Designed miniproteins, single chains, continued (5). Designs and how they scored, part 32

Each design is a single chain, and the fold is of that chain. pLDDT is the mean over its residues in the fold that is shown.

## One batch from the design tools (miniprotein)

Design m17091
Fold by ESMFold2-Fast:
Order: C-alpha cells, then structure tokens, then sequence
Structure m17091 (fold): chain A 99 residues (1-99)
C-alpha cells in the first residue's frame, strides 16, 4: 500500500509498505526518508484514507504509543493490517514540530 510522508515544511515523499509492517516500521522508514530526528518531531499525525472514510490517529514517539481520538494509547507494534489497512488504501504521515 502507499504511504505519503509529509515533512514539517510540507515536502511530500511517497513510499510502499505492506499490511504486515508495524506503525513503528512506517515511522522508522519516514524518519530515514525525510532525514528527521525523532527528538525534534516527537508527535506524528496519521490519516488512513479509505473509500469508506478516513481514519485518523495520533502518535507519541516519546512513549512509543498511538491512539484513535477518545481511545486508550496502544503500542506502535500494531501492524497496518491490524488497523484495518488493505491494498489500495493510502496512509498519510505528518510530522509535527515541538510546541
């Protein structure tokens, strides 16, 4: 499936991943491709784009956890397939600067 990596400056990189990849694997790939340091951009916003509607979730890299709005924090070891992602979906990953 496609992943759109958006830098803090709005530059776009597109990469391919598998549904068996974890959220952590996607983050590691994004940090490498964009040349970012996790300590400078500890918060990441994800949008899983599907024909039936977008699913948004936030990531905290300091705790290595993610959550859906209003839900408990979960480990980044969850796979994209466990999130309900499938071939043809697009995952958008945005790095947010420290407040």
Amino acid sequence: MKVELVSPEGALEVVEVDESDTIQNVIDLALERLGLKPEEYPRIHFVLKRPEGDVEFEVDLETKTFRFPGEPWQSLSVTLGELGAKEGDVLVVRFLPRP
Scores: mean pLDDT 82

Design m17092
Fold by ESMFold2-Fast:
Structure m17092 (fold): chain A 62 residues (1-62)
Amino acid sequence: SAAERVAAGAAALAAATTGARRDAAQSVYNHPTDKAAAEALRAAAPTGAAADLADMSLQVGG
């Protein structure tokens, strides 16, 4: 579910690893209408390419 993806994404992004953040960005890229996933990515990575990706997904899904 979207809620499970958000929880898993937030937990992974809380880990101080570039790979976890990349995986979250990949999830948003593959599911551009998943607003919850985009919001989780935006909150965890508020700057750079990850923020841009999240913003684009939020415009499409919101």
Scores: mean pLDDT 60

Design m17093
Fold by ESMFold2-Fast:
Structure m17093 (fold): chain A 72 residues (1-72)
Amino acid sequence: MTEYEGLSPEEQRAVEEAVRAAAPDATLERARREGDTLTLTGTGDPAKAGEIAAAVRAALPHVRRVNLNLKE
């Protein structure tokens, strides 16, 4: 199950839904928020990183920067 730091339950759900919509085969292991920056760690296609970042920012308008650490 995904580990969340600095995110409300609503934000956690929004992240999970956005990641699943953008990259349904990706598995999210951790999501960590520091101010306006969200760091996501998981497994999936690194080529989908831009699509995931765009979907997450659309779901969380106050997040300005998304860092992705995806392993195949």
Scores: mean pLDDT 79

Design m17094
Fold by ESMFold2-Fast:
Structure m17094 (fold): chain A 92 residues (1-92)
Amino acid sequence: MDLETIKEAVRRIVEYFKEKGIKFKSGDNMETLEKLIKELGANPVEVLALHAVAIASYGEPDLEEALEIVEDRIESQGIENILKAIEELLKE
């Protein structure tokens, strides 16, 4: 899977958050994020995008910040390593 596919998922999730009025308060709310992952039946790419958008959303979703979060994470950890870690998390 390439970086552009992941960026497209981020763009879609930012739009979804705006359309549904979804907001995260006080930064990364893991309980709210887990509920959204289950509700959407998110795959590992969508989970990565959801996490980035949640971090970027201090009241409103910020597409530029969410994209930077994803790119920084991929640069530091690698796409395959991140997706495998998320897949293992979803398996439990």
Scores: mean pLDDT 72

Design m17095
Fold by ESMFold2-Fast:
Structure m17095 (fold): chain A 78 residues (1-78)
Amino acid sequence: SHSSEAGKALEEVLLAKDEAELEAAAERLTQILQQDPSLLPEVIRQANAFLTLLGKPEIPESLQSDPEAVVAYLVSQL
């Protein structure tokens, strides 16, 4: 996958208006990151910036190597 595709999927997670939209966006983001884990640092950086703006705690470093754990954490803070 491409960084622009991952960025769009992250945006869809962050801006989801209902549970169904959030679940679909989270699944897509997880698939993209599982296919290309090299995108994880940039996605985590963008997600952490957004979490900070919301007054939420950043993604724990212990989760940052696992796409599924990163996305699940992000969803739990929204």
Scores: mean pLDDT 85

Design m17096
Fold by ESMFold2-Fast:
Structure m17096 (fold): chain A 72 residues (1-72)
Amino acid sequence: MRSVVDTFIDLALEEASKNPDKYKEVKEQADKIKKAVDAGDVEAAKLHLNKLMNALGDEAIKVSEQVSEQQA
């Protein structure tokens, strides 16, 4: 159904919504990841995923754990 990447992005946006400064950056990187995936550009997708995780900061680990639960 949804890919692991889509689930990660949805959960990252939900977590970032608790902090407006983080939400804007996470949303911009999430949009770029989706466009890169649609274009088949794996390198660009990885670059923007890394930037999204940096924008989440300490919350990146929490989002990764939540993705595992949602995909289980």
Scores: mean pLDDT 74

Design m17097
Fold by ESMFold2-Fast:
Structure m17097 (fold): chain A 97 residues (1-97)
Amino acid sequence: MENTRRYIGGLAVAAVTGDPAEGRRVMREVALSKEEVLELLEEAKKQPEVPPALVEAMKHVLNEDAAGVARALGVSRAAANRLLNELPQAPAAFDAL
């Protein structure tokens, strides 16, 4: 739970810079505020390869809004709740990229 903001911030940095190593560094070493992560998500949304629905879902994840995540991704609320619980534990999966 406490790592969700760091994880999403790192993903947004990787999308904006095109550098997974910089995203990984931010995820491990930089304490980003919720406001800073939201600003990075808006910049990531401008990238052609980033789906707007994914950015909207990540904003709802930062607000712990499972209903918003479910609507943005077109999934069930149960799937959205699972994503909210499991996402902070997934930094190692990003390291594999």
Scores: mean pLDDT 70

Design m17098
Fold by ESMFold2-Fast:
Structure m17098 (fold): chain A 102 residues (1-102)
Amino acid sequence: DRAARIAAESEEFAAISEPLRAFAEKYKDFAKELSKKVKEMLKKGASPEEIRELIREHYKKNGMVDMSGLSAEELRAIAEELAESDPEQAAAAYVRAVALEE
């Protein structure tokens, strides 16, 4: 039954959508704060190296993983590592890993 499959897929999506929504809201605030800090550093004439260090430190201080440039395997490993301590970020890493896989 096509309708039953669509309903099951919607239920699976709903089960992960709440952690993803929570992560998206957290990431939005994280990104706003990072953007503010980067703008202040640029205003002060900071070097590219100083800006990269600030970005790295901001990720670390907020328990955020820079998922850019990571492989699907690396993202899955991060999702497993974060599953108990940060299930919202774990869900985001897992979804990104699946999106990169065929």
Scores: mean pLDDT 75

Design m17099
Fold by ESMFold2-Fast:
Structure m17099 (fold): chain A 73 residues (1-73)
Amino acid sequence: APLPVFRGSFDEEEARGELLDADGNVVAEVTIPVSELPHREELLALKPGETFEFDAVIDGVPVRVVLTKRVPL
C-alpha cells in the first residue's frame, strides 16, 4: 500500500500541512517545528517555492513528507 502523505509548506520556524491517507483523504492538519524535522539543512537551503520530499516516521507511522518552502506574499 502507498504511504500516508504529509504535504504542506514551511518557513524557518515551522511546517504546516495536511496528513493524507493512502486514498488521498485529509485525516489531520499537522504543525511540526522545523527543529524536529529530519533533513533540516536541506529544507532551509531551499529557495521559496521549492519542494523537498523525504520518508520519515511520525509517531511510529511511516509517512512520505512533501514540503514546499513558503513564498512571502
Scores: mean pLDDT 78

Design m17100
Fold by ESMFold2-Fast:
Structure m17100 (fold): chain A 77 residues (1-77)
Amino acid sequence: SEEELRKWIRDYIKEKFGIEVTDEALDEILRLIKQLGLENDKEAVEYLIRSILNTLKYLFDKVVGKAVADAIRKLLP
């Protein structure tokens, strides 16, 4: 179900990346999964999530710089 997929994504991101995602971020991830037709392909969903989060980490560290990144990380649980 969509609720089971939403919970699995939230738990996966928390377990693998240590991040508690907002409901808004989950809604966007689910929207992308649905647009790509991946709701029944957990391996593809895992690759998508890992690609998004690794890309965001790369851009975050590169664009905002270490001091700003460290300040933002202090605000995120």
Scores: mean pLDDT 73

Design m17101
Fold by ESMFold2-Fast:
Structure m17101 (fold): chain A 100 residues (1-100)
Amino acid sequence: SEMEKLQEEIKELGEQLKKALEAKDMEKALELIKKIFELLSEYFSLTLSPEVHEKIEKEIEKFLEELKKLAETKDVETFLKEYEKLYEELGDKIAEIVEE
């Protein structure tokens, strides 16, 4: 199914992201994060109502814009630490939207 294909692609990109983060490759990590969230957005469009998907899409957009600013203005160590925090905050926000 399309959903199973998206889940597998996200999983593979997640493993690549883990390796990039361990290598402190900020440029590669940012590229992979953007790709992962593009596929997650597509996955949500297939599994959630249009209204819920739109709310999640806006939160993803805010998250990616904040990461872009961090990549442009902060060192790699600060980027990695702030990424972890922002990722957790995004996850919590998505859970709130879905559990409404």
Scores: mean pLDDT 82

Design m17102
Fold by ESMFold2-Fast:
Structure m17102 (fold): chain A 90 residues (1-90)
Amino acid sequence: LKKGNELLDQKKYDEAIAEFKKILEKNPNNVAARNNLIAALICSGKHDEAEKFAKELLNTDPNDATAFLNYGIVRSPKVFESDEFNKVCK
């Protein structure tokens, strides 16, 4: 998790995605890794994959505010949610 977060801070989104996927292979219920993976996918422009993971997380935990926020960014990145995109990626 620490290495993945450092990669996100460095804007190395593809490497961060790989690290979070490795964490989720060992612990699929790691909510922090799932949310960070979704954020990295959004920031790397992989919106379709980010939407898929956000939907899966919300189906498992519909009250996860971070997953809900990330899902909103994926659904409407060019409207009001563009400001939230800047908070996640910049």
Scores: mean pLDDT 65

Design m17103
Fold by ESMFold2-Fast:
Structure m17103 (fold): chain A 65 residues (1-65)
Amino acid sequence: MEEIREEMALVAIAVFGTFGVELVSMEGGRAEVRITTDPEEAEKLEKELKEIMKKLGIELVVHRE
């Protein structure tokens, strides 16, 4: 179950990659991402991604640049 959830999380992050979200690491149910875009858009992307990750049971750590 956990492996499938991590795989789904990776797909979600890849989709958000077109909007400036970059995967830094994925280990043990924890995803680290970097968001490189406008502050307003970054807040929106972070909120959406946190909601998706919460449904998958993945801890999300966000770095903004």
Scores: mean pLDDT 79

Design m17104
Fold by ESMFold2-Fast:
Structure m17104 (fold): chain A 108 residues (1-108)
Amino acid sequence: MSEKAREYLEEGIKLFFEGRFEEAVKKFEEAIKLDPNYAEAYAALAFALLALKRYEEAEEYFEKAKELLQGKPNPILAATGHAAPYLMMGDYEEALEVFKRVYERELA
C-alpha cells in the first residue's frame, strides 16, 4: 500500500465523519487512483456514496471491495462486515449507523 494512498483514505474518513461526503468521495477516489487494489478505500467510498443516496454507484464499489478482500482484519473491513446484513436488506440508514458505530469501536 502506498503511504500517500493511506493518507487520502484517512483524510476521507475524517471528512466522512464530519458529514462532508462529497469531499470524502474525492479523497477516496484519490486513494484508489494511487492503489487500485485498496479494498478499504472502495468500501469507504461506497459508504460515502450511500450517504449521498448514490445507491447504484455504492453497490458497484461494495462489489469491488468484496472482490479485493484479501486482507488482515482492519476497522473499515470489520465495520463493513457488520453493516452487510443491512445493505442486503436495503436498509441503508441502519447500514450507515452500524458502519460508523463499529468503526469508532474498532479504533478504541
Scores: mean pLDDT 81

Design m17105
Fold by ESMFold2-Fast:
Structure m17105 (fold): chain A 85 residues (1-85)
Amino acid sequence: SVDDVIKEYKKRVDELSKQMADAVLAGDNDKLEEYKRKIREVTDEAIKRIRELLGDSPEGIAYQVQVQLYTDTMLGRSGESVVPA
């Protein structure tokens, strides 16, 4: 179900976000960039899966937007966007 996709997506992104925070505290820029890349990969997979399940429906578009905004927020907390963590 789409709810299962969203639940798995958020769980994976939350775990990766924690690893990014640990990498920042350790000063490990290589690990930080690796975790950012993984978050983007998880986001792309979730969006693809939502599109496969719901297509171009308004519900599907809403879920895709929510997934992208959640990822943008998590990546922004790493200092990649204008709003620092």
Scores: mean pLDDT 78

Design m17106
Fold by ESMFold2-Fast:
Structure m17106 (fold): chain A 79 residues (1-79)
Amino acid sequence: TAALVQEVRDNFEASLAQLEERLDQAVAARDEATLRELRDGLLRVRPGIEKAAKEFNLPELVDAHDALLARVDAALAAL
């Protein structure tokens, strides 16, 4: 249903915002351990994000997830 699709999007956006905040804090603190935890977490959930994106026709979920993962990788490389 349209309501279920919107719920999936809203939940994803809320989770993404929390991860972005944690990334910004870890970057400011130069906290390699937290950056590695974020990277591992993002890699672990990626197959689920891909499945949801395909099921609900929300390809932007994978794009946003991969963009955040790339930001974490760039932050780790800059340490």
Scores: mean pLDDT 88

Design m17107
Fold by ESMFold2-Fast:
Structure m17107 (fold): chain A 55 residues (1-55)
Amino acid sequence: SPELERLRELLEKIAETMPKDVAKLTLDSVIEYAEKQGNEELVRYVKELKEKLDA
């Protein structure tokens, strides 16, 4: 969906532009939100993005 695509773009920008510790906190908040909404695809996507920050 267009909304999910925009959210993904925002999250990628956060991961690339913010300090690593701040990016991780932001991504953790999004994971918690997505889990509460039952959005398993978003949870997987954000966890993958967070893992790439540690590479």
Scores: mean pLDDT 80

Design m17108
Fold by ESMFold2-Fast:
Structure m17108 (fold): chain A 75 residues (1-75)
Amino acid sequence: SVLERLEAALDAAGFSDEVKDLVLAEVEAALAAGITDPGEIAERVYRRLLAAGVPEDVALEATQIVHSIFLEEAR
């Protein structure tokens, strides 16, 4: 599934369990709300990570991975 691929990509990039859990939870919430646009999913992840106090550089890196995974799924 796309979520399994995203989790594997975040694990490979070395993100903490806290950051990974926040990303996966927000992606699941976006998909449950019917959001399929890669950019909108990425924006929601970025905002959630910043709201949780994740440093901007870490949040940007995680958001870039989310965007790339969902761009590939949309093809």
Scores: mean pLDDT 87

Design m17109
Fold by ESMFold2-Fast:
Structure m17109 (fold): chain A 75 residues (1-75)
Amino acid sequence: SGPLIEIRDAAGRRLTSFIYKPSFDFLAAAQMLQAAGLREVTLVNTETGAEVRVDLSGSLEEAAARLREAVERLS
């Protein structure tokens, strides 16, 4: 199993968490976050404490790609 990743807003509030697997739907995650009006989130690897800020601006596909890249950097 992959790392447990927490998604936080700009205020540091936990929005959701997931265990990263190759089948994770980054497009669905990006759509949900953009629909909630979020322009930026922080992804946290809860085991290591490593954090990456992710810009959710632009297209759905661009936001999804940035989320994937950030999770790969945290793994």
Scores: mean pLDDT 85

Design m17110
Fold by ESMFold2-Fast:
Formats: structure tokens, sequence, C-alpha cells
Structure m17110 (fold): chain A 58 residues (1-58)
């Protein structure tokens, strides 16, 4: 498992990746700030896809 910080105004490719992974049950939103969300990634594949999309690993 890994945690990622993602801006709410992220680009379309990142939004598509997040939406797909969420539908697949591979990520979950576990926190929220004013301009960002915190996502928990459950699989190594989801972690790699979020890192490739430019999400900040925390």
Amino acid sequence: MALFKVPKDCDEEMERTICRLHIEGKIEQVGEGEDYVILKAYTEEAIAELEAAGAEKI
C-alpha cells in the first residue's frame, strides 16, 4: 500500500487514471484538503500508474 497526494485540478490523463483505478477498486480516497485529495493505492500496479501520472507519493 502507498499514499498519494493529488491536486483536485489535475490534468485529464491523471483524472482518467484515478477514475479507472477507483472503479476497479484499486485505490480509495482516505483524505482531503482544500485543493487536493489523499489516495490509498492497494496494488503495485496502481502505485506504478499513479507515479507515472505524476502523483506525489507520501
Scores: mean pLDDT 83

Design m17111
Fold by ESMFold2-Fast:
Structure m17111 (fold): chain A 85 residues (1-85)
Amino acid sequence: MEKEIEELEKEFKKEYEEAMKLLEEKGDEETKELLEELAKVAKKILEIQKKNPNITSAELSEEEKAWLASQEPLRERMRELAEKQ
């Protein structure tokens, strides 16, 4: 289970580095702020998974689900930037 968290951290690092490169090409202040907020979301997800290595989406509390859902627009913006690449 700890191995799964380690793999998630590695994948997040890869995605973050790719996003930073896109921002360097297309970056305005707004997109940089969105990336910073996305990084905070990822950190929270990792903290939840570290507390419960076996956690599934179904086991997340309603508060945690609501918080993750509130961050979806930030993730969509990053996907839009990647698609324009």
Scores: mean pLDDT 61

Design m17112
Fold by ESMFold2-Fast:
Structure m17112 (fold): chain A 84 residues (1-84)
Amino acid sequence: SHMAALQKQRAAEEASLRRDIEELRGRVHELFKKGDEENWSREEVVLLTAASLHLAAAEFYLEQGKLDEARRSIETARELLDKA
């Protein structure tokens, strides 16, 4: 049925966004490890903190079923990590 197809598509989109969150969490972990082994800059701390908050927001939006908001938060986190 059309409803079953929509539920399957939504589940696939949610799974994809969860994989993106886990990828970016891995990047945060690696950058935190690097900073712990090297001197932290204020800019790096700010960027990593902001990225972590956006990833937390993305998880919250996914739990609320707000896929577009989750995607936007993931994209913002990725942009912040690319600057770190």
Scores: mean pLDDT 83

Design m17113
Fold by ESMFold2-Fast:
Structure m17113 (fold): chain A 99 residues (1-99)
Amino acid sequence: SPEEYLARFREFLRRLKQRAIELKKQGKTEDEMMAEAQAEVDRFVAEHPDLPPELKALLYGAAGRIVDLVLEGKTDEQIDAELDRFLETFRAVLEQLEA
C-alpha cells in the first residue's frame, strides 16, 4: 500500500542519513560513503522486489543527495527538509502509479 511504502521510505532515508553522518565522523571518503549508500539502496531494493522502477531510481537519487548534504556539513534541519521533499516526491509517484 502507498502508506506502507511511504513509512518504509521514511525509515530507510532516516537510517541512511544516520549512517552517512557516522561514516563522515569516521573520516570515510566521499567514494566510500557513496559506495555504502549505493549498497544500502541495493539491499532495500532486493528486499522489496515489487517496488516500481521509478521509485528505485528515486531511492538511488535520494541516497546520493543525502551523502552530498552530510559531506557539505548541512544542519539536521536542512537535511530533514530535503528528506521531506523526497518523501513528497515518492508520494506523488505512488499516487500516479495507482491511476
Scores: mean pLDDT 85

Design m17114
Fold by ESMFold2-Fast:
Structure m17114 (fold): chain A 90 residues (1-90)
Amino acid sequence: SREEKRKIIDETKEKFNELGNELEEAADKVEDEEKRIKALEKAKEIGDKFIAEVDKLYEDESLSVEEFKKKMEELLKETEEEIKKLIEEL
């Protein structure tokens, strides 16, 4: 159901917010202001893309709850890898 998909979105967004907090904590330790700003701008682009892809998956009524959950888990994993790489480059 759409309600079950909404719950999956809320749980996934909670994990995404945890990643955002980890990035902000890492960025706060960077003394190079230009490097910090560029990292935060890249993080915003990654986040905007993540939200847009979540919305597309949610609007796809052809997806079962199980298929939706799997695609959301794959999307979160890809987003986590991008954010972790960004943190490592700080």
Scores: mean pLDDT 85

Design m17115
Fold by ESMFold2-Fast:
Structure m17115 (fold): chain A 85 residues (1-85)
Amino acid sequence: SSRLQQIIDELQGIRDYLRSNPDATDIELKSLVGTVNNLLLDAYNLTGDPGFLDQAGKISDAADVSVDAMVKELDNTIKYLEKVA
């Protein structure tokens, strides 16, 4: 699906941004979590896979810990999406 590829590309952009901006503020991280949640909700609606909702929760929890934790969960989610095609 071209939309699934677009979701992957957008999540990769967020991951790469955070890798380059490890001092991102809590407000900025909350904004990015909101964007990620919308993308993963779209992935759920396209695939019917509730695992995307679980991944959204993990990313939200990781963002409350650190930028590095959020990057690691984003990377895991991107790899999962790439396998689902």
Scores: mean pLDDT 88

Design m17116
Fold by ESMFold2-Fast:
Structure m17116 (fold): chain A 90 residues (1-90)
Amino acid sequence: SMSERAVASFRNLVADAREIAPSLSQEQIAGLVRTLAAIAREYSKVLTPDQMAEVVAAMRELAAHLRSLGVPQEILDAFEAAVEATVAAL
């Protein structure tokens, strides 16, 4: 279905984000996570809770990866807050 393709596309986008993250500035990482959070919020309006669980899992995997790279706590806190807001909207 189109919704299943949307989930797969989001997971691929997160995988790409994880690969490029070590090459990005802190400002670029902050922009990237804000963009991903905005996409997830739009998806929450049309995807099922089970499909959104996959989106949230991908976002959490990215947050863990960014933490391992030493990304500033302020950027991680903002991203994790956006993940929690996405979950609360389900």
Scores: mean pLDDT 85

Design m17117
Fold by ESMFold2-Fast:
Structure m17117 (fold): chain A 86 residues (1-86)
Amino acid sequence: SREETLLQGAKTTEIFQRLIEKFKEEGVYSEENEEALARKIVELHRRAQELARKEPERAEEIGQEVLEELEALAKKLAEEVRRKKE
């Protein structure tokens, strides 16, 4: 229940919606990509909150690391779909 609520919350974010729209436009959308991205957003958000609480001086660095990791996953997921559709 709580996990499902967090995943649905992730799927309503602007960042998630824009990435999914891009995946569909590029023909690399899959349900696996959608779930993986939503789960990653939940994990990164939780990790960022824990790290920022322990090291508030690094809040900006943590935010940048989160964005970089999310972009890296999005690229990897798109490449995996492209390989399977060849």
Scores: mean pLDDT 78

Design m17118
Fold by ESMFold2-Fast:
Structure m17118 (fold): chain A 86 residues (1-86)
Amino acid sequence: MSAEQVRAGGAVALEEMRAAGAPEAVIEAAERLYEAIAAGDAEAAAEAARELVRAATEAGLVPEEELEEVEEEAARRARELARLAA
């Protein structure tokens, strides 16, 4: 996985989210996540992933009872992806 592939995939995903009417906060959090992954910053990517999960929970897309489990899994995956992009 390259930073260029992450940016390209992120741009497509962000366009699809906007077309689907996703809340602005979710789109902004997703944008931060893709940028952190593309930058190869594992800790920034993990933090951005937690923000995205929290924004999705606030929007009703993720159940509150699953927040901690989904947040930690998302952070773990984001760190892995950032390391692969670096």
Scores: mean pLDDT 77

Design m17119
Fold by ESMFold2-Fast:
Parts: structure tokens; sequence; C-alpha cells
Structure m17119 (fold): chain A 81 residues (1-81)
């Protein structure tokens, strides 16, 4: 499901950001802030459970969030290469 895909992307992104933090903490912070901005743009509020927030999103918001998380995962992987 889209919700499961978004959860998996967010979990992978958090793992990658943790690895980047050891090498480039400023870049890790920038990518984390961009990720939070994408979550907030699609209706997530700080402190909310991701699953609950995503379940309340429209299909358009879920697709936009998935695309944003996929882009952030790609950027994070490139930073570690």
Amino acid sequence: SMLEEIEALYAELKRLLHEIMEQDPELALQLAEETLAALQANGWKRGEDLREAVAKMSEEQQRALKAALEAQVRRAREALA
C-alpha cells in the first residue's frame, strides 16, 4: 500500500541520515529539515505518528510525499557514494 511504501521510505531515509551525520552533520541536518518540510507541506504536524498522519492524507498528498521521500533517499544515497 502507499502508506507502507511511505513508511519504508521514511525508515530508509532515517537510516541514511544517521550514516551521513557521522560524515557531514551539516548536510544531514539540511536533508532532515527538507524532509520535515515535505511532511508538513502534506499535512503532517511535528510530534504526530507518521502512519496516522499519512492515513489522513489525500491520495494526491500521499503521492507527493512519496515522490519527495524518494528524492531525499536518492540525494542521501548519492551523499554516501
Scores: mean pLDDT 87

Design m17120
Fold by ESMFold2-Fast:
Structure m17120 (fold): chain A 109 residues (1-109)
Amino acid sequence: SETRKLMERLMAVLSEQLAEYPEAVAGIREMVNTMLELGYSFEDILSLIMDTLETMLERRGASEAILARFRASRERIEQMIENGASNSEVTEALIATFRELSALLRAEE
């Protein structure tokens, strides 16, 4: 499945970029694997990943600047999907978001 390959790539990047949050990454990976097994769409899986990351940031007390940047990136990705972007293009945008998130979290510590 193309969806499985893209999700495996996303999880590899997420594991690398958020290595300081191994429990959160493990939880997301388990959820993604379960959703793939149950035949959920790429869009449904992506939505849960984004919701989980936003909740994680809020619970960790991330600054309003980080939350605003994450929400702006999420909105951009949602607009890409609405405008007919491919799952591959959306995956690259989400990878960029993971890298930006990791850099911002490191800068606050």
Scores: mean pLDDT 84

Design m17121
Fold by ESMFold2-Fast:
Structure m17121 (fold): chain A 80 residues (1-80)
Amino acid sequence: SLEELEEYIKIMEEAHKIQKELKDDPEKGKKEAMVYFLEKMGIPVDLEKTTLEELEAKVKEVLAELDERLREVGLELSEK
């Protein structure tokens, strides 16, 4: 599972980088970062049919599943 953790970290870092590079268009940056994350996690996204809110919901679902897996290696991704 160390290899899975490394892959997830790289995906998250790249998504965060996309969002930072598009800081002058925060809605676009957030959307592109979420799409990148979901596609890398194997979740197909229809950009014409998916709202920003739906993208956020999908990302939260994936992050919740990752948090459960990463807890076995002593990491937590949940925000409170």
Scores: mean pLDDT 72

Design m17122
Fold by ESMFold2-Fast:
Structure m17122 (fold): chain A 70 residues (1-70)
Amino acid sequence: SMEELGKELLDYVQTFFNVTFKDPEKAAKDLAEKALSLGLNSLEEFKEALRNGDPRTIQAVSDVIRKYKA
C-alpha cells in the first residue's frame, strides 16, 4: 500500500541520511507520493535510483528533509 511504502521510505531516509522528522506520518506520505510520481513503486527501486544519482529522486529527498526536518 502507499502507507506501507511511505513508512519504508521514511525509515530508510531517516537511517541513511541521519535525520529525524517532526511530522513523520506526513513526511512518509509526501515521500511515497513523490516516489510514485517518479515511477518508483518500491523501496528497492527508490534505493537504486538514489544509488545511481537520479537527480529527481535526490531532489525529492532533499525537499522532504527541508520541509519536515525536526
Scores: mean pLDDT 88

Design m17123
Fold by ESMFold2-Fast:
Structure m17123 (fold): chain A 78 residues (1-78)
Amino acid sequence: SRRQEIMRRLTLAEARAVSLYLLAKFRGDEELAEQARRVANEIAELQQRLDRGEVSLEQAEARLRELEARIRELEEQL
C-alpha cells in the first residue's frame, strides 16, 4: 500500500540520518552531527504523527520529501 511504502521510506531515511550522525561524530564534526540528530528526530516525529492519524498520507509524503532532501544536503558536507 502507499502507507507501507511511506513507512518504508521513513525507516530508510531514519537509518540514513543515524548513519550520518555516527559518521559525523567519528570525524569530530559536532555541527553536522547535531543537524543529523535533529533530522532523525523529525523523521521519528513524522512517523508517530502518521501512526496516530494526525497527518494525511499526502502531507506525510510531502514532509518526507523535504527530510530526504535535507539528508542529501547534509551528506554532501561529508
Scores: mean pLDDT 90

Design m17124
Fold by ESMFold2-Fast:
Structure m17124 (fold): chain A 79 residues (1-79)
Amino acid sequence: SPLLDRILAHEEARMNELLKEFEEASKTDLDKAKEIVRQILDPETAEKAIKLLEQGKFDEAISLVKEEVARRIARARAA
């Protein structure tokens, strides 16, 4: 369906933009990075990512967020 393809492309673009903002914020503004994570992820996964950020495990936090975003996009495409 062209409409569903357009909606999916728009959501993927939005998620990718939020992910870029998160990566930038993780290096400069921890509070902003935490807020972006809460917007992107479910509360349980967001809490795990926030704990990694607070521990200074930025690479692990970024990997977790990227993996969950990719998983959500794949799930939406499979539906």
Scores: mean pLDDT 79

Design m17125
Fold by ESMFold2-Fast:
Structure m17125 (fold): chain A 64 residues (1-64)
Amino acid sequence: GPLHSDEEDLARIERLEAIADSLSRVQLLAARHELEKLLAETTNPEVREKTQRVLAHLDELLAA
């Protein structure tokens, strides 16, 4: 199968959300870029919804 499954993507998103508040600005920008790439590539609606939610959280942290 593909190198990444939807289950693996969901687990990665959940881990990122859990540590987001501890990330530096550089790490937040890198994480944001990776999530934008995932959002462009995913066809799974659950992955899309969770990715959009975490992106919004990262944007709030970057705006502070």
Scores: mean pLDDT 81

